Designed miniproteins, single chains, continued (4). Designs and how they scored, part 104

Each design is a single chain, and the fold is of that chain. pLDDT is the mean over its residues in the fold that is shown.

## One batch from the design tools (miniprotein)

Design m15600
Fold by ESMFold2-Fast:
Structure m15600 (fold): chain A 86 residues (1-86)
Amino acid sequence: IDELEEELLKETDPKRAAELLRRLAEYAREQAAAETDPARRATLLLAAETLQYIADLLEAGESIEAARAKGDERLRAAVAAALAAA
């Protein structure tokens, strides 16, 4: 996973960035399946969904900067909704 994260940080091609993000999302789902703490598992699944969303935006033609900003906004909204529901 560290190699995937390093490649993603160096990647400037949106199509390649989307591929790396999908691989990171899949890895996060695998880690969630092995996680015994329900709260930690939920966090890993949320991370996987956010990474997948950013990858989908990149494949749809969004820039890396725009896709990252939208992913960050979605993650913040999900966290705020969870806190409001508590």
Scores: mean pLDDT 75

Design m15601
Fold by ESMFold2-Fast:
Structure m15601 (fold): chain A 98 residues (1-98)
Amino acid sequence: MNLDLSKLSPEKRKIVEEFVNEWIELIKSLFPDVELTLEKIENLDEEEFLKFSRGLRLHLASLLVALHSLSELPVEQLPAAKEAALKAFKEAVEKELS
């Protein structure tokens, strides 16, 4: 599993980093015992990914799909796309907590 944020422009990188940090805060509600940082997610290889619980791996897979989609968008569309993705993740977390 390879996430390389170094290939993003500085403007895109900033928005993507904000998105990942906001996602981490949401996911702490489901997985309070897991220490996740932006740096750990950027450097996440297959071996590290497989050490996580199945539930966390599914959320991480969804995050990586969202990050790939955001990386392909023009910078002007990123704020709106980030907000939409965060809303979807929040709704998914709230549903899983219920």
Scores: mean pLDDT 78

Design m15602
Fold by ESMFold2-Fast:
Structure m15602 (fold): chain A 66 residues (1-66)
Amino acid sequence: VEELEEALKRAEKAAETETDPTVLRVLRHELGELREQAEKIEDEEKRRELLSRIDAITEKVDAKLA
C-alpha cells in the first residue's frame, strides 16, 4: 500500500511536469497497472482514496495526450 502511495506521488509529479508523449504513454500504462493493484486492496477507505487519485492523474495524462 505504501509503495502504491509513493508510486502515485511520483506519477502525479510526472503528469504535471512531463510533456514527452512517449513518456506520458509509459506513465499511462503504469497508471493502469497501479489501478489494477489498487482494486485488490481490501481496505475500502484506502482503496477508494487510491482509485480516486489514480483516476485524477490518468485524466491529466490523457488530456496531455489528446
Scores: mean pLDDT 80

Design m15603
Fold by ESMFold2-Fast:
Order: sequence, then structure tokens, then C-alpha cells
Structure m15603 (fold): chain A 74 residues (1-74)
Amino acid sequence: MEITPEEAKKAVELLLKSDISPEVARIGTYLILKRVPEENIEEAVKAIYEASKDAPPELQKAVREGIEEALKAR
């Protein structure tokens, strides 16, 4: 089932609020982005970066790694 960039942003915000490890943040971000249609991927990436900006540095890095993995898999 496809999701919008706004839904992807909310999913990552919820994930980061759940007191998770960097590995879970990386995998979770990857899986969320894989549900975004290709035509909306750039907007979703920007929204996810915005969602992660207040997270601890280790979680921000994990989110970026998850984004990179999702983009490479496309």
C-alpha cells in the first residue's frame, strides 16, 4: 500500500519518539520510504529530514542512512 510524503513524515516522527536504537531508526526509515511512490520520493525525503532534525545526532545519522539505502534500492 502506497503512502504520501506527509504520511511518511508522520511515520518517521512517531518512530523517533518511540525511544528506539539507531539500527531500528535506519531500518524503519528504509521501510517507510519504500512505501512512497517513486514520483513522490524527493518530497518524502525532504519531509523525513524535517521530521528528524530535532532527534539525537545518532538517530539523525541512522535516518540519513535509511534514506540512502531506500534511494539505492530504487
Scores: mean pLDDT 81

Design m15604
Fold by ESMFold2-Fast:
Structure m15604 (fold): chain A 107 residues (1-107)
Amino acid sequence: MGRVEVTIRGVPGGRVALPVAYAIAGSKATRVELELTDKEGKVTRVVFENMSPQDMAQQAYELISSLNPVEIRLTLYGDEASLKAAAERLRAQIEALGVGEVRVRVE
């Protein structure tokens, strides 16, 4: 089982909520951890497990859209090849925005 962490900074969370949700759905992850930091530095941590990747994606989308964080740390657990492919697609989509920064870390 693999682990991939994606950190997104410098872009409003609402602008990346859909790309993040699609990455979760496409990753086939069995567990998703979200750490969302707001403008005041307050951190919200949520773990999604024992649900489909699509359901985890929907929950992540709603949470990111409602909180509009300034920093997102997404940790995905599952099949390493699927996680890496999903994280690289997410990185490319965030980089295409021309603002903010994205970092991918594979374990």
Scores: mean pLDDT 86

Design m15605
Fold by ESMFold2-Fast:
Structure m15605 (fold): chain A 71 residues (1-71)
Amino acid sequence: SLEESYKLIEELKKKYNLSDEQVEALKKLAEKHPELTLDALKKISSVKDKKQVEENVKLMVEEAKKIEEEE
């Protein structure tokens, strides 16, 4: 659900100091691809390695920007 995705995004923001741009990009991804984004966020939230989390968030943000450019 979007609510579950938003909760995971807010937890990542708090733990890893995500920028407002990253948070908005992840929310847009969750709106466009709810199932895929939720699965990715759950996997990231299970990881405790800060560098791995940061890289995965960066990749998701890049995908969100590509989707927005196609509109």
Scores: mean pLDDT 77

Design m15606
Fold by ESMFold2-Fast:
Structure m15606 (fold): chain A 64 residues (1-64)
Amino acid sequence: SDEEAVARVENLLAALEAGNDLAREVALHDLKISEEELDEILALYRAGDRAGAARRYRAAVARA
């Protein structure tokens, strides 16, 4: 489950970076992540820190 969770997060982050509106809707409304938190996570992803972005994303989902 951990490997599958990481892969799912990476796929979502890639779609979000590409500007996918559906992925953004899922993150904001389904996964309960604020737009501000999502922006910070995407900044890490764009900087090449995919592991850091995935950790931050998982932490944001878990705290909700």
Scores: mean pLDDT 75

Design m15607
Fold by ESMFold2-Fast:
Structure m15607 (fold): chain A 98 residues (1-98)
Amino acid sequence: VEELLQKAAEELEKGLKAYSDGNYDEAIKHFEKAVEYFRKALEAATTPEQKREALRDLLVAYSNLAIVYKKAGNEEKAKEYQKRADEVSAELRRVLRS
């Protein structure tokens, strides 16, 4: 889990830099890789703490994808990723109560 979270964090950082530079295609690529690693970390999570961490990070990655797609003019993809972020947010609230 830790190695997957580290790889995902590196991809998030690269995505944020690309977004800051106005390179939305590169930002999307890196944020999609971050989502992939965070999803693998969530699947590998064996404790509630690991699951909460992966869900928090997935929420950030999906939210960033929604923002970048909106900036790139792709409203359909922006809404899709916002919906995924909302779903992760709901799941995170459920896990926090258990």
Scores: mean pLDDT 83

Design m15608
Fold by ESMFold2-Fast:
Structure m15608 (fold): chain A 70 residues (1-70)
Amino acid sequence: MSREEVLAEVDRLFTSLRYAMEEADKLGLKDFSTVVRVAMDTYNLYKDSDDETRKKKTEELVKKEVEKKK
């Protein structure tokens, strides 16, 4: 699979996740909605970043959001 094909498949998966995020937001599950939003933002940065920078930013964002919870 080419990188373009992989990104297209991930985009399809994020379309489904966006729907789940909207439903979670309506239910007041803001923490879950925030995590999904961070993942989507990370994905957008991912497309333009080199592999090492992408990994570090992803780990930092996920860890920060997890530590904020509860």
Scores: mean pLDDT 67

Design m15609
Fold by ESMFold2-Fast:
Structure m15609 (fold): chain A 105 residues (1-105)
Amino acid sequence: ELPELKVFRADDVESLDEAISIAEETLKQAKEILKNGTPEQQKEAVERLIGTLADLLALFERLGVDPETVEKIRELVQKAVEALEAGDYETALNYASEALKVARE
């Protein structure tokens, strides 16, 4: 059976590293669902991952993280949303993964 997909809220945590770890775990769960899930489960997993990244982006802005880094993450999240709307869950997942790599500066 598929692992239970958990929803995390990055903006509810005390530290940026903690928020990034939550987003990375959400990405890991989404990757597993993309391998073993139905198209509906894949869509839900990618939507939840994008939501987690949006929360992380809001936290970055609140903490005053470098504007260039915030802008780069925002661009990648937007591309992930566009891929999701096109039904390209693999491309959406790849943009989300790249956003997390930028966040790990």
Scores: mean pLDDT 74

Design m15610
Fold by ESMFold2-Fast:
Structure m15610 (fold): chain A 68 residues (1-68)
Amino acid sequence: DSKKEEKKKKIEDLKKKADELDDGYRGLLDGADYAERHGTPEAVDLVRKSAEETKKKMKELKEKAKKL
């Protein structure tokens, strides 16, 4: 049943990508905290926007995995 194995592989790939984005998202939140202490307001806004985009991509990958 190659179709079930292919579906499982796609779900695993999507979950792995979502986990990688989650790690990146956490790094961006830490970066935002650092920028608040040592950076400019513009730097904080850029890092927070990057975090929001990463969160959005992570949600899209999780939804794709859920639909499979």
Scores: mean pLDDT 80

Design m15611
Fold by ESMFold2-Fast:
Structure m15611 (fold): chain A 92 residues (1-92)
Amino acid sequence: KKREIVNKAYEDGVKEYPEGGPYFGRAGRKVMGEIAKNPDLSVEEVEKLAKKYMDEAKKFVEDHPEEARRQLEADRATLKAVMDEGGAGLRA
């Protein structure tokens, strides 16, 4: 499925750049958004989009490591707040 392509690209990115998690997450959401807007996208087109957005996220993390770290800290703070409130739908 198209979602599996996006998930694999995200996982590969995070394994290579753990601090880039938030950026790879946003890149994955962009691909999913494109799929939602254009369900006629082929598997090959989805693979190309996933690679493009993930490569851009990777380059951003490499070029702006301090901003990437700040974003990761913000993401962790959000997760902590949701966990403290027993938030539904977030993965533990």
Scores: mean pLDDT 75

Design m15612
Fold by ESMFold2-Fast:
Structure m15612 (fold): chain A 111 residues (1-111)
Amino acid sequence: MGREAGEEGARASKEAKTAEGAKKAAEAASKGGTEASKGKESVLPGTAGAMAGSGGVFMASLGGELGAKSGSLSASNAARSLGVAAERGGEGEEAAKRGAEEAARAAKAGN
């Protein structure tokens, strides 16, 4: 769950120096959110869900920071806020999705 999301995030980081890279970062964060959601349905909801949620939020936060470097401060703020929410537990999937969508919108606006 988190490993695949982390690898996508790392790859997106290399691309995020442009608006094009911000879109890729948003997509990677969205994938992280999907994997985090699957973790909540696991046989170990407390442990696996929390870990997957943290991974998804980390991806969303990373996508937001990368979006901000492309001139998308809104994406950075969204990801930061969602990261805090996920630390409270269990919202990684929704947090990652919102971060990814905000990063994608900011990337289009930055173009």
Scores: mean pLDDT 46

Design m15613
Fold by ESMFold2-Fast:
Structure m15613 (fold): chain A 67 residues (1-67)
Amino acid sequence: GADETQRQTLQLIGEVLATLGEILDLRMRMEEVDPNNTEELAELQRKLKELEERLEEILKKLRELGA
């Protein structure tokens, strides 16, 4: 029902905010890495991709509830 949808929507918004916080923290860490350290940068870029994919999945669920 509508009340259940509202509760699920608020929960997903919370998950979006948490995931964005993790992405920001990771981007800040990337700024501290030596640009010539390609191995560390590649690992951080991989983690960033995983977080962006998680965010996209949460946003997809949020869109499905809003339809």
Scores: mean pLDDT 82

Design m15614
Fold by ESMFold2-Fast:
Structure m15614 (fold): chain A 80 residues (1-80)
Amino acid sequence: DIEELLKKLEEVKKELDKFVEELKKEKLPSEEAVKKLKEFLRNSTPLSRLLLEMYENARSGDIDPELEKLFEEVEKYYES
């Protein structure tokens, strides 16, 4: 159920926030921090990885039309 998935996603988000805090604490170069973050999220749910991709593209000032379509497909899937 979507509600169960949202709870699980919230837990993953809390773990991600902790991970990001640890990364900031280590004062790693941005490239190294992004690399570690991507590795962490590749081992997470597909939805978490999609959200990260969207966030990264927003930060770069670009939106990837293919990612936008994929995100819309995922939203439709969970809406139905």
Scores: mean pLDDT 58

Design m15615
Fold by ESMFold2-Fast:
Structure m15615 (fold): chain A 76 residues (1-76)
Amino acid sequence: SAEETLARLREYLAQRIAYIEETVPSLTPEQKEQLKEEVRALAARLLAWAEQKNLPEVAALVREYERRMLAIIEAA
């Protein structure tokens, strides 16, 4: 269901944020840039999927979490 999909996606994205928060303090500037590219690539894949499925709520969630992840990496 759409509700179940959103719940699982929120859980997954929250886990990714936790991973980034734990990992970022130990990264070099070059590794931080690589991580930002990985975040953007993941977001692009999820956004393409959301567009194909006509799920604007999923797209909005992905864009918000991409912004949050990138902000955490930039602030570190």
Scores: mean pLDDT 86

Design m15616
Fold by ESMFold2-Fast:
Structure m15616 (fold): chain A 61 residues (1-61)
Amino acid sequence: MTELLIPAEASDAAGAALLNAGVTIVDSREVDSETVRLVVPAEQAAEAVRIASRFGPVEVL
């Protein structure tokens, strides 16, 4: 599994784009008021980063 941190304001748009692209979101949690943690399969991580980065900065854990 790969963890991604994305801005909370971008999370709805990024999440919708990920699901539309066929990326599985295994878990989604608010880390704080500004940040959401998404968990995706490692096999889909590169595609997930590519999609999510269109909506804001992405940190890979």
Scores: mean pLDDT 84

Design m15617
Fold by ESMFold2-Fast:
Structure m15617 (fold): chain A 90 residues (1-90)
Amino acid sequence: MEKLEAQLKAAYLAGIYGAATGTLDEAKIEEARKEVEELYKRGEISEEEKEAALKALDAAEKGIKEAKEKNITAEEALERFEKAVAEYKA
């Protein structure tokens, strides 16, 4: 559970950074969701792996939306990411 929470926080921060740098948007998250669903339909991932991947994509999309709503800059997004890494090491 705790490992999944850390992964979701990382996905959220990656969503903020990706949106702030223009490298990630909600359309790319939607395409990623379709790929996860297709992998599951093909039997290439388990139901648990599908749920974990979709939760990570939801976290990333939340980060993208927050970056857009608050007009978060690439510099601010990088500072948030670096702070989270420092807190993880402490």
Scores: mean pLDDT 79

Design m15618
Fold by ESMFold2-Fast:
Structure m15618 (fold): chain A 62 residues (1-62)
Amino acid sequence: DDAASARRNRLIAEAAEKVVKETGAPLDVASRAAQRAMDELGPDAPLEEIVKKAIELVKKEA
């Protein structure tokens, strides 16, 4: 549970940084998109899929 939470937070942070690099969105927007992407894809989603989904979510807002 603690390890899973720490892993989730680390994946969100890494995905958010990649989303910022790809879209130019602010870090807070990218972080929320990464969180939503993980919620939609599930807790075991790989980083690459989280980033891809988060970019799609940001593009709908931008």
Scores: mean pLDDT 78

Design m15619
Fold by ESMFold2-Fast:
Structure m15619 (fold): chain A 97 residues (1-97)
Amino acid sequence: MSKDDVVREVTALVNQALEAARQGDYDTALAYLDRAAELVRAHIRNEAVRQAVLDHLDRARASIQAAAQSTNPFERSILLGLARSHANRAVSLLREE
């Protein structure tokens, strides 16, 4: 798999994860992020970039998990905003390699 193929697929998976999370489908969102992380681990050879991208995907994942467990709509909105920020930063870092 080329780097451009990885960037394209990870971007698609991240966008699908964020849309699923927006709809309240947190399990589907987490599955898409897990698949994105798997592609990064398998295909990104630059260790520093791989670690930075995976850190941001893990932070997005943690924020979605926290949103799923929150009973407060305001807290949930903030957590989903953090998830979107981290997921977008992961994609940005992947493109900058």
Scores: mean pLDDT 89

Design m15620
Fold by ESMFold2-Fast:
Structure m15620 (fold): chain A 69 residues (1-69)
Amino acid sequence: MPKEELEAESEATLYMMAGAVAKRAGDLEEARRYYEKAKEIARKGVEKFPDSEALRSLLKAAEEAIEEV
């Protein structure tokens, strides 16, 4: 796995976790901001690594999470 692919997966995952924490705290504006950041990272990652199941899953999860806040 290229380092850039792993870094994109890690960053998107961290922002998804941060968004979930903010959502649990009731800070929907902060949660949306984190999920949007996760989406951007995952989207760019999928453009470079279209066969990455992890990045494709993270992109879908971020899009779904944004609809829930």
Scores: mean pLDDT 85

Design m15621
Fold by ESMFold2-Fast:
Structure m15621 (fold): chain A 89 residues (1-89)
Amino acid sequence: MSVEELLEEIKKGSSEEEKKLLDEWYKKAKEKNIKVSNSDLVLAAVAINSYVTGEISLEELRKMRDLLKDPEAKEMLDIVIEVIEKHES
């Protein structure tokens, strides 16, 4: 399954807000020349879903990012945080 196919599949089960944040996240990752894997997309989708459903706060997302040792996963969460902050403005 391609990343684009997986993104569309995830979006079918997502709210309109989640779809918007996922599209902005993916666009931002591509603008940064990041090679997005299926694992990267799943990480971003779970983070966005947990935030939108109120399971985690933006502050908790920042703490989770800071605890990550994998630079790629940290960068994926940094982009999630950036698109959420832009949306809240």
Scores: mean pLDDT 83

Design m15622
Fold by ESMFold2-Fast:
Structure m15622 (fold): chain A 66 residues (1-66)
Amino acid sequence: KGDELLKKELEIYEKMSEETKEELRKNMAEIGTDSLENLKKAIEKVKTEKELKKELIEIIEEQIKE
């Protein structure tokens, strides 16, 4: 269950452009990643690749619920 969600999360990261990955890294550094809630906030601040961002948020929300 958790393994499948993690695999999907990693697959989305692989599909992201370097621009989106850099934006996400900056947001993560600013907000922190010590919780899935903070990770979700960092992802929500991403302005590029809206479809991949939405998919990633859905996966993180599912991880938070579990």
Scores: mean pLDDT 78

Design m15623
Fold by ESMFold2-Fast:
Structure m15623 (fold): chain A 83 residues (1-83)
Amino acid sequence: MIDENDITVAMLLMSAAVNEIALANPDVLKSLSPEQKQQLIAQAEKDIERAEKIKEKDPKVAEYTIETSTRLRDLLQKILEEE
């Protein structure tokens, strides 16, 4: 039986990969509107909460998601404060 947690792991892994691509392209992040930056911060915080819940199921995906989402959130917060 496919566990709902298996779907969550797959979704978080995809989010982490997208975050890594975004972090590799900081000029694109700087070009976003303040509203778009705030939405991405909110999404990153939500992904961190979801990753913490699956940490026992898949610690590698959880840690990767937490790391990339935290880095994205912190970078966007810094950029937003400089506007």
Scores: mean pLDDT 81

Design m15624
Fold by ESMFold2-Fast:
Order: sequence, then C-alpha cells, then structure tokens
Structure m15624 (fold): chain A 85 residues (1-85)
Amino acid sequence: MKKLSDEEAQKGYEEFKKIIDESRKLIDQLESQGKTDLALEGSGRLRKLTGKGLRAYGLRDEDLFKETLEGGKKLLEELKEKLKE
C-alpha cells in the first residue's frame, strides 16, 4: 500500500539526501580533528540511515520516512555537538 504520493516521496528523499550530505561533511570534519572513533561511529549510523531511506522511498512508506528523517536530524545534532568539542 502506497502511503505517500510520488511528489511527497521525492520531496522526502531530497530532504533525506541533504541530511546525508551534511552528515558526511561533519564526519569528515571529525576525522580531520583526530576524532576517529566518533567519525567511525557516525559513518556506521549514516550507513544504516541510508538503507532505511532508500527502503522508505521504494515503499512510499510515510512512517518509515518520518522515522528516517527524525533519525537523520538526531545524527546531525549529535555530530555538530561532538565537533564543537
């Protein structure tokens, strides 16, 4: 059952890609600061979110998209916090 229109799914996927790109930049910055363990942890979490986002897009699953976007925003906040230290 499709819960999202194609337009809604495309919009969600574009927002998700922006979160992925931003997270990747922050992970690269953590590595540049010598915070290698935090960068590796962030990379693992980003990989899991990428899988969820692709599945949400393919299934047009509104709940899965919401969960994925919330997880991505939480990851961004945590990465920014770790980067400030």
Scores: mean pLDDT 81

Design m15625
Fold by ESMFold2-Fast:
Structure m15625 (fold): chain A 87 residues (1-87)
Amino acid sequence: AAADVEAQAIRDLVDAVVKTVERIHGDPEAAEAFRTRINEIIDQRKKELEERMKKAGVEDLPEPTSVEQENAAVSFLLDFIREEREK
């Protein structure tokens, strides 16, 4: 798939989560704060994967496919949604 498809899927998932938070809390400001946190977590996840590869000495391994990256991001976001729903 094109990079656009991966980026759009992530945006759609984040948007769905933010709308769910807004609906539950009835507070758009809280929903935007939540969107900011999700974006920070996505960035941290990318950095964590890079650090793990460096620590393992596997810098020469092929980059994961876009599908693998998308699946990891989706799984992470779904877990985050579940945690928020349980609070």
Scores: mean pLDDT 62

Design m15626
Fold by ESMFold2-Fast:
Structure m15626 (fold): chain A 83 residues (1-83)
Amino acid sequence: MRMVRVTVEAVRITLDSVETVAVTVEVSEETARRLREELARGAVAFISSTPLPGRLPTDEQLRLAVTLDGELRYFDILSMEVI
């Protein structure tokens, strides 16, 4: 089964700071394709104003990985690599 490595830019917002972190996860090609399609449909709202937990990602692995760094509000997809 082919996997895709996806790196996302996650923004954690606190009372005192805004932090940007990069998180890498491995997802199926189907999940990666779906993420790309959804981002293309709503890229501006997704990246700039839409909290991700209600929109993307569609895969629980991606959600889990980005929440490992704490409470997360936004994601952006930085890169995708087929493994």
Scores: mean pLDDT 50

Design m15627
Fold by ESMFold2-Fast:
Structure m15627 (fold): chain A 60 residues (1-60)
Amino acid sequence: MASLSDAELRARLTGVPGVGPALADRILAFHRARPITSRAQLQEIPGVGATLAQQLFPLF
C-alpha cells in the first residue's frame, strides 16, 4: 500500500513468521526499486517462496 512509510512497512514485514531484518530490508529495497503489484514479483525475491509471498502480498 503506497501510503505506508518505509519504517512501518519494514516493521510489518519483520512481524511475519520467517521474515528477519535482512529479508525485510531486501523486500523493501525491491519494492522501492519497483512497486510490488503481484505475488509473482514477491516470489522473484531470493528467500521468498509461494507461501511467504501469499502472506506478504496483503501488505502491499
Scores: mean pLDDT 76

Design m15628
Fold by ESMFold2-Fast:
Structure m15628 (fold): chain A 79 residues (1-79)
Amino acid sequence: MLKEKVDRLRRLREEGRRLRETRGEEAAEEIERLEREARELAREIQEALDNDPSKLKELEEYVKEADKEEQKKAEERLK
């Protein structure tokens, strides 16, 4: 169940980035809403990890993969 929240967080971040790239102006409010939802999910994830620290390692691995993928996309866009 925790991974579902992490997956949603990743999707929100990726979707927001894509909207910013393609629509920027018109998508500003949408991006802010996605960022707000992502922040709420991050809070829930943090609370769950605080109660179950054994899942921290799994989550870190999961997030690391997501972050590296985002970094690649950002670098590719800049080039």
Scores: mean pLDDT 72

Design m15629
Fold by ESMFold2-Fast:
Structure m15629 (fold): chain A 63 residues (1-63)
Amino acid sequence: ATVTIKFTSDNPLLPSAPEELAASLGLVVESVKEERVDKAPKDAFNGSTPGKPGYLVTITAVP
């Protein structure tokens, strides 16, 4: 089964961060998507503050 981890971040992740996060959950990273947004979406994970730029991160992992 595929596990999707989605959240917003003020800064881009370190190159090793997705692998470390997935490994801490017993998962292996399959793909990572980082999308810079000028305004975080209202329904993004962890909410959003209008007018704040950030990064929308989606990590797809498998057990």
Scores: mean pLDDT 67

Design m15630
Fold by ESMFold2-Fast:
Structure m15630 (fold): chain A 86 residues (1-86)
Amino acid sequence: SMKEKRRKIINEIIGLLLRAIGHLIQAELYEKQGKLEEAAEYRELARKDLEEARKLVEKALKEGLLSEEEAESFLKSIKNIEELLK
């Protein structure tokens, strides 16, 4: 059903955003410990999570599983987390 497909894709997008936040938090903790190489690695993992989330949002919008408003909200969340990676 469309409702089941919609629920699955939304859960996957949310999961990727939470994973990105987790990687970003770990990067910040490593940076505070002076572990700059590990911090850079976890920032890269967070960027990959956000890129995967962006592609899923675009795919879900194209397939009619997300409204334009929902897609915009997810893309704003992605952008906000991306700004923390600078």
Scores: mean pLDDT 91

Design m15631
Fold by ESMFold2-Fast:
Structure m15631 (fold): chain A 84 residues (1-84)
Amino acid sequence: MRQELREIATRTTAEALIAVSEGDLERARAYLARGYREESALLSKGSEKDKKLGELAQRYADALEAGDVEEARKLNEELVKAAK
């Protein structure tokens, strides 16, 4: 699971950065949302802490896809706290 999460994060970050460099912020958001959904699916198979982190990742992906910048900022802060 940890290796799979790192692979998803690395791939997602690379895809998002490439899209940003091309000026395509909508595609960058879509790549980030997809990555967080994939992470959420893996985390749902883990511990209770992992499941809670997965729930936050799913909500963050939904906010990114919706373009809800304020909700995404709040959820990102919660994700950072939950990952500790």
Scores: mean pLDDT 79

Design m15632
Fold by ESMFold2-Fast:
Structure m15632 (fold): chain A 84 residues (1-84)
Amino acid sequence: SSMISRFRYLSDDQRRVMVDISQGNDSIIDALPGLERLVHQGRLSFDQMVGIVRDVMDRYNSGQISPDDVRRTIVVRGIRRSRQ
């Protein structure tokens, strides 16, 4: 029940975009509910959410971020952006 409620703030089209950008990376997908809440609260725009995930994917694919750090990096960036 709580897991189903975690993905309720984005539109279906926005969720599809985020899944596509995540390239099937479960660590990224698991971080999305935290970013969704920030967007719903008006503390982060959807475009900022897209930018965070794309930048982390680019760094992951280039070997600049370890697989174990992907989820943590997304969460930290989302929180940091939401405070500015």
Scores: mean pLDDT 76

Design m15633
Fold by ESMFold2-Fast:
Structure m15633 (fold): chain A 85 residues (1-85)
Amino acid sequence: LSEEELRRAVAAMNRAGSRAAEAFGLPDLAERLRKIADRLEKGEISWEEAARESEKLLDEARKRLSDDQVRALLGAVLAAGRAAV
């Protein structure tokens, strides 16, 4: 994968995670994930740094969501990453 493809994939993953978090009643995490995607798309952050920041927010989501909701969120995130290739 090229640098541009990785940036696109990570941004798509963060946007999907944001939508899922919002749907599950976590608007604070949704806003933070959306901000990471925005910063990545504007070139203000590397895809590696974006991935590290979003991972911390997803760990927070795991503490606040049921196992089924976590599975749904991760499924949406992975599907978005694959589609962004």
Scores: mean pLDDT 85

Design m15634
Fold by ESMFold2-Fast:
Structure m15634 (fold): chain A 82 residues (1-82)
Amino acid sequence: GEAEIRAKLQAILEQVQKLREPYEQERYEELLELVEEIKRQLEELIAFLESQENPDKELIEELKRMKKEAEELIEEIKKKLE
């Protein structure tokens, strides 16, 4: 339902805001855990939206873009930890 989608989107946006401080402070292990959690939440929301009878294609494409950005950031962080 719309309320569930709004709640999940709000949770993801709040998690994204939490990335700023550990990124600026080079706390890469903490940053990695937060980005991996965001990726999981994006995957769950995408799957939920795709399971609906009339899926919001524009929102799904935006969330897939965000997931790709999260995947690229995870790879960058992992390189900094090696």
Scores: mean pLDDT 83

